# Designed miniproteins, single chains, continued (3): the designs that were tried, part 12

Each design is a single chain, and the fold is of that chain. pLDDT is the mean over its residues in the fold that is shown.

## One batch from the design tools (miniprotein)

Design m8388
Fold by ESMFold2-Fast:
Structure m8388 (fold): chain A 92 residues (1-92)
Amino acid sequence: SERSRRIAELNERLEAADPEERLELLKEEMKRLVEELKEQYEKNKENKEAVEAFEEGLKEMKADYEKVIKEREGEERELAEHGLELLEEMEK
């Protein structure tokens, strides 16, 4: 799939990157994924079942990020905080 190819390319870049570059590459990919989610929502916004499933998925994703922020430290926490901010910005 398109997403699988992009993830494979990201993995190649991550192997060559230093730790600081790795974190920025991961944040950029997260931003791209959230933009794709927003596009899918707009495309399916008239489908009530799809919208309800999307909203429940967002609630679960936010809960997962909040759990990571509470229970983890360092890089994992920073990525989870970034992910939560991206999801909240998408909902605006």
Scores: mean pLDDT 77

Design m8389
Fold by ESMFold2-Fast:
Structure m8389 (fold): chain A 79 residues (1-79)
Amino acid sequence: SFEEKLERLIKEIEELKKEAEAAGDEKLAEIYGLMLEAYKAVLEGDWEAFEEKVRKIAELLGLDPEEFLARFKALLEKS
C-alpha cells in the first residue's frame, strides 16, 4: 500500500540521517530530519506540516520555497 511504501521510505531516510550525523554533515542531517518530519506528516494527513517542512528544506538549499514545494509534490505523486 501507499502507507507501507512511505514507512519503508521513512526507514531508509532514518538510516541516511544517521550516516550524515556520523560524517559530521550537520546541514545534510537537518535536511534528512525535515524530510522525515514531512513524510510522517503525510501519514498523519497533516498537509500543512508537510508543506512547512518542505519549505524549510528549500530555504536550507537556497531554493525558492514555492517552486521547490510544487516540484516535491509532483515527484511524490509520480512515486
Scores: mean pLDDT 83

Design m8390
Fold by ESMFold2-Fast:
Structure m8390 (fold): chain A 63 residues (1-63)
Amino acid sequence: MFEKEVDLSNLSPVARRVAVADARAIGLEAELSEEGRLTLRGEDEELINRVAANLEKANARAA
């Protein structure tokens, strides 16, 4: 199992919840912290890295 943390602190609470739901919909485990950090887990490392990279870009653009 692979794991990666992503900072979503610049996203709204609604956008953070959507990110969690979307990750879970594609078969990943997703947990959101109070600080807005998302932990992604799963068996597909490439999928986790791609989802994390897309979310990191979204968070950077929201700043």
Scores: mean pLDDT 84

Design m8391
Fold by ESMFold2-Fast:
Parts: structure tokens; C-alpha cells; sequence
Structure m8391 (fold): chain A 87 residues (1-87)
């Protein structure tokens, strides 16, 4: 679907960014959060459910850098926009 194509493109862009800008350890945590968010969208998660997944991840990883935290927040906002635009 058009949504699946947009999800794949967005996920690939975030993977490239994360792999280039973070340590392997922090990249693994951010990539795990991004995978969980993308899987939730594919399972039909609402905007509220995506924000709840973000909030739970950030609460579970309080030592995450501000930059990594910002990436998870940005990805959540982009996924929310995709879900709100999807038919």
C-alpha cells in the first residue's frame, strides 16, 4: 500500500541517520524504538497509541541522550502524521 511504501522509506531514512550519528549501543536502542513504532502502525495503532509507545520507551530509557530522544520524538510525530493522512 502507499502507507507501507511511506513507512519503509521513512524507516530507511531514520536507520541511515541513526547509524551515522550515534554509537552502536545508542543506535540499537533508537532502532528498537523505531521498529516498535513502525510495527504498531502496521498493526493499526492510533496516534494516541503511538505517543504512548514513545512515552513508555523514553521513560524506560532515562539515560538516552537528548539527540537520541529527539530522534524518537521526531519519528513518532512523522508516523502520527502518516497515520492521520492514511485512508
Amino acid sequence: SALDEKLEAMRANFTAYVSSHFSPEEAALVNAALDALVDAVRAGASPAELRAIRDAFLAAHPDLSPAARAVVDLATRELVALVEEAR
Scores: mean pLDDT 86

Design m8392
Fold by ESMFold2-Fast:
Structure m8392 (fold): chain A 85 residues (1-85)
Amino acid sequence: IEAIAQQVLELAAEKTEEGFRRAMLLIIKAISDSKTVAELEGVRATAQEVLKILRELNTEIAKQYAISLETLIAEIDKKKDELLA
């Protein structure tokens, strides 16, 4: 979990389209692989840090990835609810 978070943040810190694309794919995989609420909370925290990086950039690509990431955060919250049911 910690290793994935570090990889995601490093990719986002590149501030490139490819870095954002790879970070997004790792977040999607981490959501799929998470089996507990605690694991999903970790992924959510990482996603929020990436969202901060995207919102500080004044580019169309960053805006598009921010919207996609907000959708993924909503999917994390939904999966947390399903695990608590």
Scores: mean pLDDT 82

Design m8393
Fold by ESMFold2-Fast:
Structure m8393 (fold): chain A 94 residues (1-94)
Amino acid sequence: MKDEKKLMEEVDEALKRMEDYVITHLVPEKYKKPLLEAKEEAMRIAREKLDTVSKEELREEIIARAKEILSFLSEKDQEISANTIANYAIRQAE
């Protein structure tokens, strides 16, 4: 329990920063690919749809996709991580 909580805090911190170095070097191998995939998909969706849908609709679509990729996380961690990825992707696409 204690080690798992520390690992989840580490994953959440990596997602908040969206630092490729942190994701590739500090998170466990099983989390690296899904986190990078979620980031790449969010960026793709944001770039494709930024001018065609409202920011609220865009955010909802990115959150849904990120939660699907990050289904191995707890529901709470999925919510936090998906929202962080969506906010990051939308800001980068603007």
Scores: mean pLDDT 69

Design m8394
Fold by ESMFold2-Fast:
Parts: sequence; C-alpha cells; structure tokens
Structure m8394 (fold): chain A 67 residues (1-67)
Amino acid sequence: MDVEESREALRRFLRDLAARVGPERLDEALMEVLGAPSREEALRRLAEAYELPVSTVTKLIREVKEE
C-alpha cells in the first residue's frame, strides 16, 4: 500500500467514525476501536496499521474533527 492509498483508506475510516459518534468524540472512539489506553497510543497504532507518518495521521484526524 502506498502513501496515497493509505491516506484515502484512513480518511474514509475517520469520516465514517466521525459521522457515527460526532467530531468531538472522535479521539475517544478511536481509543475504543483500537483498544488503545491513550490518544498517543491510538495515533501510533493508526500510523502502523495504515503505514503513514504519525504527523499525517494527526493532520487527518484534525481535518475530520474540524467542521
């Protein structure tokens, strides 16, 4: 999976999750879905799963959380 495919896949996942729980609860929902004990750990697990830099994951989450 290249960076472009990973980015699109993660963006879809984040958009779907945000639509279900609301943007203000996205961080909490990510921790639940990933079984992560903290936001930082959730970010690292997403970065590993999607083969993206943590900075890119953080940017996508912020973009989806902002309205």
Scores: mean pLDDT 81

Design m8395
Fold by ESMFold2-Fast:
Structure m8395 (fold): chain A 69 residues (1-69)
Amino acid sequence: ADAAALAAAEARGQRYLPIIRVINELVETLLADQPFDRQAELVAEAAALLAAGASKEEVEERVRARIAA
């Protein structure tokens, strides 16, 4: 067994699952009425911000600002 690969997968899982949960909530609440192409664009931006350590509140505010623009 590759212990380093397993540890890396666990670390990615711990980071990735919270990101997926926030993105799913954003799609259901803020992006549901947006065209699919716009949803994909905003999801990509939100995922990048969350991966960089932004809070859920910061990401929601930025997504709302992008929708309004």
Scores: mean pLDDT 75

Design m8396
Fold by ESMFold2-Fast:
Structure m8396 (fold): chain A 88 residues (1-88)
Amino acid sequence: MRYILTDEQLEKIKSTLDEVGQRMLDILEKEGIREMEVMLFVIGSVLAGLSLEEVREGARKLGLSEEEIERVLRAVEALKADPAVKPL
């Protein structure tokens, strides 16, 4: 089951997060990623240190389209490049 967050739900979640969490959600929003399962997959992939190849394969298994996979890969790269999101 896909759970798509509304703008109001995203804003409420952002209001409970610190600056790092807010920046992570901003990157996901910029790439058009609003499905909760996909958002968790992107965040988990970055935190687990998955390679872009592993992320692409995982996204395919999740049933994402090629366009959605490209959005996921851009979000992962943007998150990895943001110094506020790199805890280690």
Scores: mean pLDDT 76

Design m8397
Fold by ESMFold2-Fast:
Structure m8397 (fold): chain A 80 residues (1-80)
Amino acid sequence: SEEEKERLLQEAERLLWIARAFGAPDEVIKWLEDTIEKIKTSSLEEAQKLYEEARKRVAEVMDKQSQELIDYIKKLREEE
């Protein structure tokens, strides 16, 4: 339904907000923005698959970037 698709879109936009807040790379942010646009124009089945792929990719990037953020924060503290 359109309501289900709208829910997926809202969840995808929440993933984008989380990714931006977490400091994800520009490549990932742009990919998420493009994925959200695809969700808007896709069938419900395609939108669901796109959302699931976006969720998995954000989780993967967050796991990788959590290590980079920890290192970055440590360097910032050393410069104080």
Scores: mean pLDDT 79

Design m8398
Fold by ESMFold2-Fast:
Structure m8398 (fold): chain A 87 residues (1-87)
Amino acid sequence: MLEKLEEAGRKLLEYAEKVGAPDDVLNEIRKLMEEAIKAAKEGNVDKAIDYLRKAAGLVQKVLEEKNDLEGLYEVGRIVREAIDALE
């Protein structure tokens, strides 16, 4: 389900931006989500999930540095919902 992956990408970027992630990190998250969406469009679910997890990991690192436990929980939920929709 491509729409759920696109929604996850948007929400991950919104969270990273909200907590003041540097532009370099925001650009890397965006690029990883573009690769995830591309892989999903090609029918490569495993690759799409791999890129999604990499993007989420960058957001989680920023949230951990900010001690944002609520954001960490919400990012984990976004990722789980997107993976469930792809499988």
Scores: mean pLDDT 81

Design m8399
Fold by ESMFold2-Fast:
Structure m8399 (fold): chain A 70 residues (1-70)
Amino acid sequence: DAEKKLEEAEKKIKKELEELRKLVKENPDMYVKGINPETLEEVELDSEEVLEEAERVGKELLEKVKEYLK
């Protein structure tokens, strides 16, 4: 049942976002290093920016799954 999988995905995404928010609150000076896939250069992201991007991606994923269920 696709609806049940969507509910489980929503719970998992919310849980991981809550854990990220706790990490950001405890470590506001934390930086995350990654590689930009387009330029292959190392980039440093503030933990707050990483949280905002994770929330955006999570919302987009949920919207796409809801569209699939139509």
Scores: mean pLDDT 66

Design m8400
Fold by ESMFold2-Fast:
Structure m8400 (fold): chain A 73 residues (1-73)
Amino acid sequence: MDEILKKQKIDILQDEAKSSKETAENLRQEKMEFEASNKDDTELVAGQKKAYDRAIQKSLEIAKKAEEEANKL
């Protein structure tokens, strides 16, 4: 029973890591599409690019933490 619960927790953490990596890739794609559509050098465009970079980094950090937690189980 404990091994089944451990496997379920690992599977959940691996799914969270995968989902967060997919979120980061989707955000990278959105950033590229945003840059292609918004060739302006305005402060608003620069701010949105920074927002994408922060969101990508946060998603990757969540993925890493989930993978590390799964490896401890």
Scores: mean pLDDT 83

Design m8401
Fold by ESMFold2-Fast:
Structure m8401 (fold): chain A 72 residues (1-72)
Amino acid sequence: SEELARLAEEAKPLVEKLTPEQMKEAEKIAEEIEARYRPAILAALEAGDLAEAERLYVEATREVVEKIKELV
């Protein structure tokens, strides 16, 4: 998706600037955000709503990128 590609390009230089300590924090943040979105993504997949599953995944990825920006 275009949005996922955009977020990946935005995240790449940020991740490259992280210290080892900031990388551990970023991993924890990503895991917490993924855990929050996982039930809704699974429900969308079970309903056959691939568009909703993708939308939720994009939303989760966006939140991770936004939080990583706060670490830099």
Scores: mean pLDDT 82

Design m8402
Fold by ESMFold2-Fast:
Structure m8402 (fold): chain A 87 residues (1-87)
Amino acid sequence: MEADKLAKEAIELAKEAVEKALEAVRRAQTIEAVNLGTAGAISGIGAEFHAEQVLTNPALNTVENAKKALEAAKAALEVAERALERA
């Protein structure tokens, strides 16, 4: 239950990171903003995939793996937010 809650939170944050990162790329006025937005999108996609694996694979459904997925999603969101600020 705790692992599922954390994994679902990670999925939501990772999806938000991808959406914001793609918006940053679309609005980008500089190559730096494009690069940062692209990095945020890739990180967000990876975090979402990892969180889905924690949620759907019983062997990976642990609080430790869910916490790692959540931290990855938070990191991706931070990159996406920085990309939007530079866009």
Scores: mean pLDDT 83

Design m8403
Fold by ESMFold2-Fast:
Structure m8403 (fold): chain A 86 residues (1-86)
Amino acid sequence: MKEEEIKKTLEELAKRLQEALGPDARVRIEYVEDADGKKVARITLDPATAARLGADPELAQRFLEVLSEVAKELKEKYPDIEVPEA
């Protein structure tokens, strides 16, 4: 049950990141276990989405703002999950 709730939260947060980038963007947040057995939230962008961020400074700024909000919400709701600090 707890893992299902985490997955739903990650899907909603990934959707918020994708909405900031537009409908053709592909953003994924994966709930994975690292080498030490610790749960980690891994944010993945497809190469095309990453390239578009590199070409558009305004889009990159908006993405970083939403990413910061997403990382904060994830850390506050699930403090035991490692979230990459940007």
Scores: mean pLDDT 73

Design m8404
Fold by ESMFold2-Fast:
Structure m8404 (fold): chain A 88 residues (1-88)
Amino acid sequence: MEEEKKLKEEIEKIQREFDETIDILVNVYGVPLETLKEAREILEETIKKAEELAKQGKYEEARKILEEGWEEVKKMIDDIVRKAAYGL
């Protein structure tokens, strides 16, 4: 119960941070929404895999996959921000 709640809260936090970042990139930096589609798809697949592991009671594995996937998404976003800042 507590482990499931913690994982759910972590997923919701990541989704919120992602959505806020996307909003800034689109509205402040003028990044095309299409450019962010791959990052969103990777995040969604990562969350789905983590939720599937959680259903099996494998909360530690679920968190590891979530953390690794979120780091990958953040790297993609950082690359997009750098390109946008250079007017590419």
Scores: mean pLDDT 81

Design m8405
Fold by ESMFold2-Fast:
Structure m8405 (fold): chain A 104 residues (1-104)
Amino acid sequence: SPIKGLGETIIKLLDSVIEELKARHPDDPRAQAFVEELKRLKEEIQQAIDNNDYDKLIEIVEKSVELLREAARYFEGTDPELAGVLRGHIRALEGILEKLKELK
């Protein structure tokens, strides 16, 4: 299923962000909050895949992009390298979002 392949790619991207946040900012309460919200979004993505729900998956990816934009803004002054990595992941998610919109 195209939704399964794209959804699995999104989950891997979010896992990469979670690992980077945990590695670089393990003691930052806001980084911990971003990690917990990303984990919830991963669970919602899995549910959207299991239900073959393109509209729900699009909604969750848009929420993921917005969350990563907030994280990139937060880290811009303290960890500009991480902010750059997060912007890279935002661009990747936006590319997947365009593919999802083409498939529905």
Scores: mean pLDDT 90

Design m8406
Fold by ESMFold2-Fast:
Structure m8406 (fold): chain A 81 residues (1-81)
Amino acid sequence: AEEKIKKAEEYVARAQRALDAGDYDTAMRYGSLAHKYGLEGMKLATEEGDRKKMLRGIGAALAGIGLSIEAGLRAGVEGRG
């Protein structure tokens, strides 16, 4: 669980940096990866009974998908593609 959660948290940070830089394609990619690894980490933590890790995994997954959606919306407003 920890390894997946750490990856998800790192991808959230990278997605946020890309979004702040106006690199919407990179922000969407890293946000999607954060969502994927966050969900995988949450599932493993749930099986382990580790509520703290489960909440971290959920948090990273939600942050990742939110950043991905925001980047996609900003890209759509500024131009299609």
Scores: mean pLDDT 80

Design m8407
Fold by ESMFold2-Fast:
Structure m8407 (fold): chain A 87 residues (1-87)
Amino acid sequence: SLRVVERKTEKVGNLTKKTVVLEDPAAGRRITVETTLNDDGTIVSTKITVEDLATGRRRELELDANGNVLKARETTPSGEVRELPVP
């Protein structure tokens, strides 16, 4: 089952970045959700990273304020980075 292992809030210029890290120990996965907010608290963008802790394989999605996928990429266990097709 997923558990929250970290929460943090950072200032990035005039924006606020909130990070939540979730782990599923049974599946060997870590999920990082980074939400960037305006000064009024509205969402500007979200980045979701899913890591396989056994292999080191990582997938990243970058979403706009409306949840549209802007970028997708995969990092292989060897550290090779590949851009994925945006649906």
Scores: mean pLDDT 83

Design m8408
Fold by ESMFold2-Fast:
Structure m8408 (fold): chain A 76 residues (1-76)
Amino acid sequence: SMAEQQAVVEELERLLATHPELAPYLELLKSYLLTNGLRVEDVPGLVARLLEALAAAEDRDRAVLQAIVEFLQSKR
């Protein structure tokens, strides 16, 4: 529903407000979460994985894209 999609976006924006390193990826993350039918409860797990990937990454954009793909593959 639109309300569920809005809740996903609001949770993502809330978490990214505390993690400015992910701010450049907001639109990409919104697209992936909504297109793949991810739920509000999936958002914290994705953000945590992205933060771990970025902490050790020389190529941050590649690390973010790989983390998103792997997270989506881990979902049902």
Scores: mean pLDDT 79

Design m8409
Fold by ESMFold2-Fast:
Structure m8409 (fold): chain A 81 residues (1-81)
Amino acid sequence: SAKARLQQGVAAETAGRLSMIGAETNRELGMSPEDVRRDGEASVRAYEEAARHDPENRERFLRNKEEAERLTEEAVREVEE
Protein backbone atom coordinates (compact mmCIF):
# COMPACT_ATOMS: atom_id res chain seq x y z
CA SER A 1 0.00 0.00 0.00
CA ALA A 2 1.01 3.63 -0.39
CA LYS A 3 1.08 4.08 3.40
CA ALA A 4 3.34 1.03 3.86
CA ARG A 5 5.72 2.27 1.14
CA LEU A 6 5.87 5.73 2.75
CA GLN A 7 6.60 4.19 6.17
CA GLN A 8 9.39 2.00 4.70
CA GLY A 9 10.85 5.01 2.89
CA VAL A 10 10.85 7.10 6.09
CA ALA A 11 12.45 4.24 8.07
CA ALA A 12 15.21 3.81 5.45
CA GLU A 13 15.82 7.59 5.27
CA THR A 14 16.09 7.71 9.08
CA ALA A 15 18.55 4.78 9.00
CA GLY A 16 20.60 6.69 6.40
CA ARG A 17 20.81 9.77 8.62
CA LEU A 18 21.70 7.77 11.74
CA SER A 19 24.44 5.86 9.88
CA MET A 20 26.00 9.15 8.70
CA ILE A 21 25.91 10.42 12.30
CA GLY A 22 27.75 7.19 13.20
CA ALA A 23 30.38 7.81 10.51
CA GLU A 24 30.85 11.43 11.69
CA THR A 25 31.11 10.30 15.34
CA ASN A 26 33.73 7.67 14.40
CA ARG A 27 35.68 10.39 12.55
CA GLU A 28 35.54 12.78 15.55
CA LEU A 29 36.61 9.99 17.96
CA GLY A 30 39.56 9.07 15.71
CA MET A 31 38.27 5.57 14.98
CA SER A 32 39.68 3.51 12.11
CA PRO A 33 39.03 4.38 8.43
CA GLU A 34 37.28 1.01 8.21
CA ASP A 35 34.79 1.99 10.96
CA VAL A 36 34.04 5.31 9.23
CA ARG A 37 33.60 3.61 5.84
CA ARG A 38 31.35 0.86 7.27
CA ASP A 39 28.87 3.39 8.70
CA GLY A 40 29.08 5.59 5.60
CA GLU A 41 28.38 2.63 3.31
CA ALA A 42 25.43 1.67 5.55
CA SER A 43 24.04 5.19 4.96
CA VAL A 44 24.44 4.83 1.17
CA ARG A 45 22.66 1.47 1.24
CA ALA A 46 19.82 2.88 3.38
CA TYR A 47 19.18 5.72 0.90
CA GLU A 48 19.13 3.20 -1.97
CA GLU A 49 16.43 1.28 -0.05
CA ALA A 50 14.48 4.50 0.56
CA ALA A 51 14.53 5.19 -3.21
CA ARG A 52 13.14 1.69 -3.90
CA HIS A 53 10.33 2.00 -1.31
CA ASP A 54 9.28 5.55 -2.26
CA PRO A 55 9.81 6.08 -6.00
CA GLU A 56 8.00 9.47 -5.95
CA ASN A 57 10.89 10.81 -3.82
CA ARG A 58 13.57 8.72 -5.59
CA GLU A 59 15.50 11.73 -6.93
CA ARG A 60 15.84 13.27 -3.44
CA PHE A 61 17.01 9.96 -1.91
CA LEU A 62 19.54 9.41 -4.71
CA ARG A 63 20.94 12.91 -4.11
CA ASN A 64 21.24 12.04 -0.40
CA LYS A 65 23.04 8.82 -1.42
CA GLU A 66 25.53 10.78 -3.55
CA GLU A 67 26.14 13.21 -0.67
CA ALA A 68 26.64 10.30 1.75
CA GLU A 69 29.20 8.77 -0.66
CA ARG A 70 31.07 12.10 -0.93
CA LEU A 71 31.02 12.79 2.83
CA THR A 72 32.18 9.22 3.58
CA GLU A 73 35.20 9.54 1.25
CA GLU A 74 36.08 12.93 2.81
CA ALA A 75 35.80 11.53 6.36
CA VAL A 76 37.89 8.44 5.48
CA ARG A 77 40.63 10.66 4.01
CA GLU A 78 40.62 12.84 7.14
CA VAL A 79 41.13 9.88 9.52
CA GLU A 80 43.81 8.33 7.23
CA GLU A 81 46.09 11.41 7.45
Scores: mean pLDDT 83

Design m8410
Fold by ESMFold2-Fast:
Structure m8410 (fold): chain A 97 residues (1-97)
Amino acid sequence: SEEQKIKELKEKLKIAADVGIRGAEMLASGEDPEKAKTLIAIARASARYVAEEAKDNPELVKKANEFADYMEQVLKDPSKAPEVAKKLKEIKEWLEK
């Protein structure tokens, strides 16, 4: 069903947020930068997948695209990692409503 599909996509984006937050926090602390970048890349790919699949849900598409953009920002500028982790936590809170 449409409702079940959106529920599953929200759960996928929540898991991606946990992965992205961990990757961003690892970059911020200098803990294993290569693993951190891999986690961020995985989280970005998952967010892009959710945006494509959720095309009929504009709010979810918007949040998934914002998430992917934050992941791209931190890959280009690791100094933004603490701010990006905070923004992903806000997206995760929105998904839990």
Scores: mean pLDDT 88

Design m8411
Fold by ESMFold2-Fast:
Structure m8411 (fold): chain A 96 residues (1-96)
Amino acid sequence: MVDEFIQKLKDLILQAINTDDLAKQKAIADEIAKLVEQHPEEAAQIIESRENLLISVVIEGVQLDKDFLVRFIQSLKSSYKEFLEWEEERKREAEA
């Protein structure tokens, strides 16, 4: 049950990251909020376990601020570019 809930959240987050449409990002944020509201026990278990920090942050953020996910996705897009640059640099260092 928890694994299915985590997978649905991951899929929604990936959809939000892969779209530049603000309206679609907001729709996905609303869908995540509804999913968390429908599965409060699974959400609580994820937050309490601290094993999946990304999902925990999204759950807590969405519960506190409906606009959190849009801002978080924009932050993730920025960090993802930095991560790719870091990974490329690391590969160059390993080959040197």
Scores: mean pLDDT 70

Design m8412
Fold by ESMFold2-Fast:
Structure m8412 (fold): chain A 72 residues (1-72)
Amino acid sequence: MLTEEEINELFKERYEKVLQEAERDGLSPEERIARMKEVLEEYRKLLNEYLKAQGKEPLPEGSRIHLSPPPP
């Protein structure tokens, strides 16, 4: 099971890569948002696994959740 540190590290790496790709390729705002949504979905899944391992309720799916992505 991934730890909180592992989740943060993976999210940082994914987030950084998405930003770097958007910058390099001059992606449109729509494409950038779409890629960010995918990264956030992965983060939510990992976070839910972590919460479940701690015996906590997982985050609701399909709802508006304010996620604060870690900075690069």
Scores: mean pLDDT 68

Design m8413
Fold by ESMFold2-Fast:
Structure m8413 (fold): chain A 75 residues (1-75)
Amino acid sequence: SLPSEEELKKIEEETKKKVEEAVETLLKLGKPELAEVFREAVEEVLNNSDRAVLDELDARYGPKLEEAEELILKS
């Protein structure tokens, strides 16, 4: 079943917190370009609910997000 509106809001709030923490970590590591890409990718995902659009965004940003995630995990 699809998440309820309350569950979606909770996921959105948790996602925003994680994004801010991730961006701060990337900036601390001297990777402002990756921090900007990470912010843009998350904003695009949050503004789109169409599965086809989300799949396209994942294909476009996926490699850069993986690089950002690896840097965050190593910090």
Scores: mean pLDDT 70

Design m8414
Fold by ESMFold2-Fast:
Structure m8414 (fold): chain A 75 residues (1-75)
Amino acid sequence: STLLKIDELIEEARKNLEAGDVDGAIQAVTEALKLAQESGDLNGVVIVTSAALYLADQLPPEEAARLREAVRKTL
C-alpha cells in the first residue's frame, strides 16, 4: 500500500540520518512526499511533512535548513 511504502521511506530517512547521510535522508523524504502527492493521499502528505519536520528539528541548523527546504520545494 502507499502508506506502507511511505512508512518504509521515512524509516529509511531516519536510518540515513543516524548514519550521517543527510543527502540520503533528503532523497527518501522527497520520494515519500512525491509518492503521497501522486497517489492523492492527503493524509500521507501530512504524515511525511510532519515526520520530516520532526527529523529536521533534531539536526544541526544547516542540515535542518536543507531538509526543510527540500520539503518546501517538493510541496
Scores: mean pLDDT 83

Design m8415
Fold by ESMFold2-Fast:
Structure m8415 (fold): chain A 84 residues (1-84)
Amino acid sequence: SPSLRDLVVKGLDISAQEAESRGDFATAAELRSIAQDVRSGKLSADQAIDRLDDIAKRLEKTNPKLAMHVEAVITTLRAALVSD
């Protein structure tokens, strides 16, 4: 739904801001690109959450604290999807 898409985009934007605040500009750019693909309809909300999960798993090795932040966002977004 549009409300789920808006929640996913907000989660992506928050995660991108957190990455940028931690100096991870590459991850911030990747997250903003995913948000753009969700806004354009290229990615569904569910597909965007799957991409967030892949990013979080990658970050566990390089920036565990950022990974935990992204994982918290994913948990919130997945809870919103299950309420359908």
Scores: mean pLDDT 84

Design m8416
Fold by ESMFold2-Fast:
Structure m8416 (fold): chain A 109 residues (1-109)
Amino acid sequence: MIKVTVTAPSSAPQGGYATVTATVDASGVEDGSTIFVGVFSTPSSGDGGGVTVDGELLTNVKKGATYTVTFKIGTRGVDVGGILTITATASALGTKEKASATANVTVVA
């Protein structure tokens, strides 16, 4: 079974960015598989200008190996004191293997 974990800082400045890391455990896929790693952000408050959607393809994956993908998530448009929820997904293309994880970032002044 594929697994994903997401790590993010506990806080990030408004108008700055949070550096978010998705770690993918390629257990349950065959050698040579392709995994799509996607990230999106959802603000608890503000005008939504901090919404981020990004992704990366991991190609020629080795069964049971661990992969790390880093994303920059903007905090612009999130109110100070608001929470930005980061959702990371990993999906092995052509299979039913998928996983998701979330992390929260508090937007500070």
Scores: mean pLDDT 81

Design m8417
Fold by ESMFold2-Fast:
Structure m8417 (fold): chain A 92 residues (1-92)
Amino acid sequence: MEALRAEVNARLAELRPAYQALMDAIAEKLAAVESEFEGLDRDEVIEKLRELGAEKLAELLRLLEELRAAVEANDAEAVEAVLERIEEVLAE
């Protein structure tokens, strides 16, 4: 079936603990400003997160959307580049 999606899912599963730890660390800050995200589109949400100092989460959301677009385009080179960048962000 979809070999590229299976590869992406496997690699994201390996990164899930680091991603979850990041989400848990900022969960209270996100909850406090949840209403400020109402009616915003994806790009506006990313910019708002940067303004609030949640730059790692803003970059991850941007990269996850780029990953989705690369998978839909069946662009294995772009998928690999985005996954490497996600791994770098989570390692910091």
Scores: mean pLDDT 71

Design m8418
Fold by ESMFold2-Fast:
Structure m8418 (fold): chain A 70 residues (1-70)
Amino acid sequence: SMEEQIRQSVEGMLKSLENMLKIFSEETVKEIFEAGVAVWRRRLAERGVPQEVIDRAVAELEKRFEELLK
């Protein structure tokens, strides 16, 4: 399902970011994150995902990324 695909994407992105934080500076990973979120938003919109669902998924991803930095 689309919901399952979005959930898997969030988990995959967070795992990649966690791994990047082991070898790159926080500043560099934040730049990569911002670029990645922009691409992901565009891809979800192109697939017809409702804006409210995109906004919620991005907010969850951003919140969980902030927790990785603590």
Scores: mean pLDDT 87

Design m8419
Fold by ESMFold2-Fast:
Structure m8419 (fold): chain A 80 residues (1-80)
Amino acid sequence: SAKKEYEEYLKKAHEAAGKGQQALKEGRLGEARDYFEKAAEYLKKAEEADPSKFTDEQKQALEDARRLAAALEKELAAAA
């Protein structure tokens, strides 16, 4: 069901974001980028599963995950 898909994608997004934050604290920038990209992907899938339930706070979390992934990608490119 749409509700089940929405809840599962939000759970996966929160898990990925948490792993991304841990990787970032440990200096694992490539893994952090990958986790924040996954968090953004799962948040987008949650929005698509049930747009009417997707809150402004979740929209902000999606944009934050995208911005953080992009910033980490830029940092990795500069370090190469």
Scores: mean pLDDT 86

Design m8420
Fold by ESMFold2-Fast:
Structure m8420 (fold): chain A 118 residues (1-118)
Amino acid sequence: AAARAAEGTRALVEGVLAYQAGDYEKAAELFRRAAELLREVDPGAAAVALKYAGEALYKLGKYEEAVELYRRAAELAREAGLDGLAADALENAARVLEEMGKLEEAERYRAEAARLRA
């Protein structure tokens, strides 16, 4: 409960600092930890953490893993009623899928994001 929220928030802040320092591997680990700690107590913050973890993995060239984290961020954001955050995560996934040459899958994610913004 309160202890998990405090630890999750700390992990999120430390993840941002690692990301800004260019330590994307450490940032991804910290953001994943933040998402785990925040999942039940603050699903919106957990979704943000998963999106940041995906961004860190993208910087590392781990495209398949980045897409999976963006997809999970979108699912959690949507469950929390945060359709704008879900759309942002799906748009990030679509961009990575395009870089992978998965154009049809990218278009499906963009269409879903557009529906969430409507």
Scores: mean pLDDT 89

Design m8421
Fold by ESMFold2-Fast:
Structure m8421 (fold): chain A 79 residues (1-79)
Amino acid sequence: PVIRIDVETDTDEEAKKAQELLNKEAVKIGATFALVSDKPVHAVIRLDVSPKEAEEKAKEIVETLKKAGFKITDVEVVH
């Protein structure tokens, strides 16, 4: 599956912090991370797990970003 996450970022500083957190979370779960754009941040995380596990991991990543003060505008899990 692929997790697609969109984070509202308006400055280079915000974009860098969001990218750092997304990369850290992707590495933590053994996934491949790709940045599509940085203002706003559009990120793709590819992982080899079940769709249900991907949904659970997406929720965890979103929670981490929200706790760090980011606004998540979209989250999608694609099989």
Scores: mean pLDDT 79

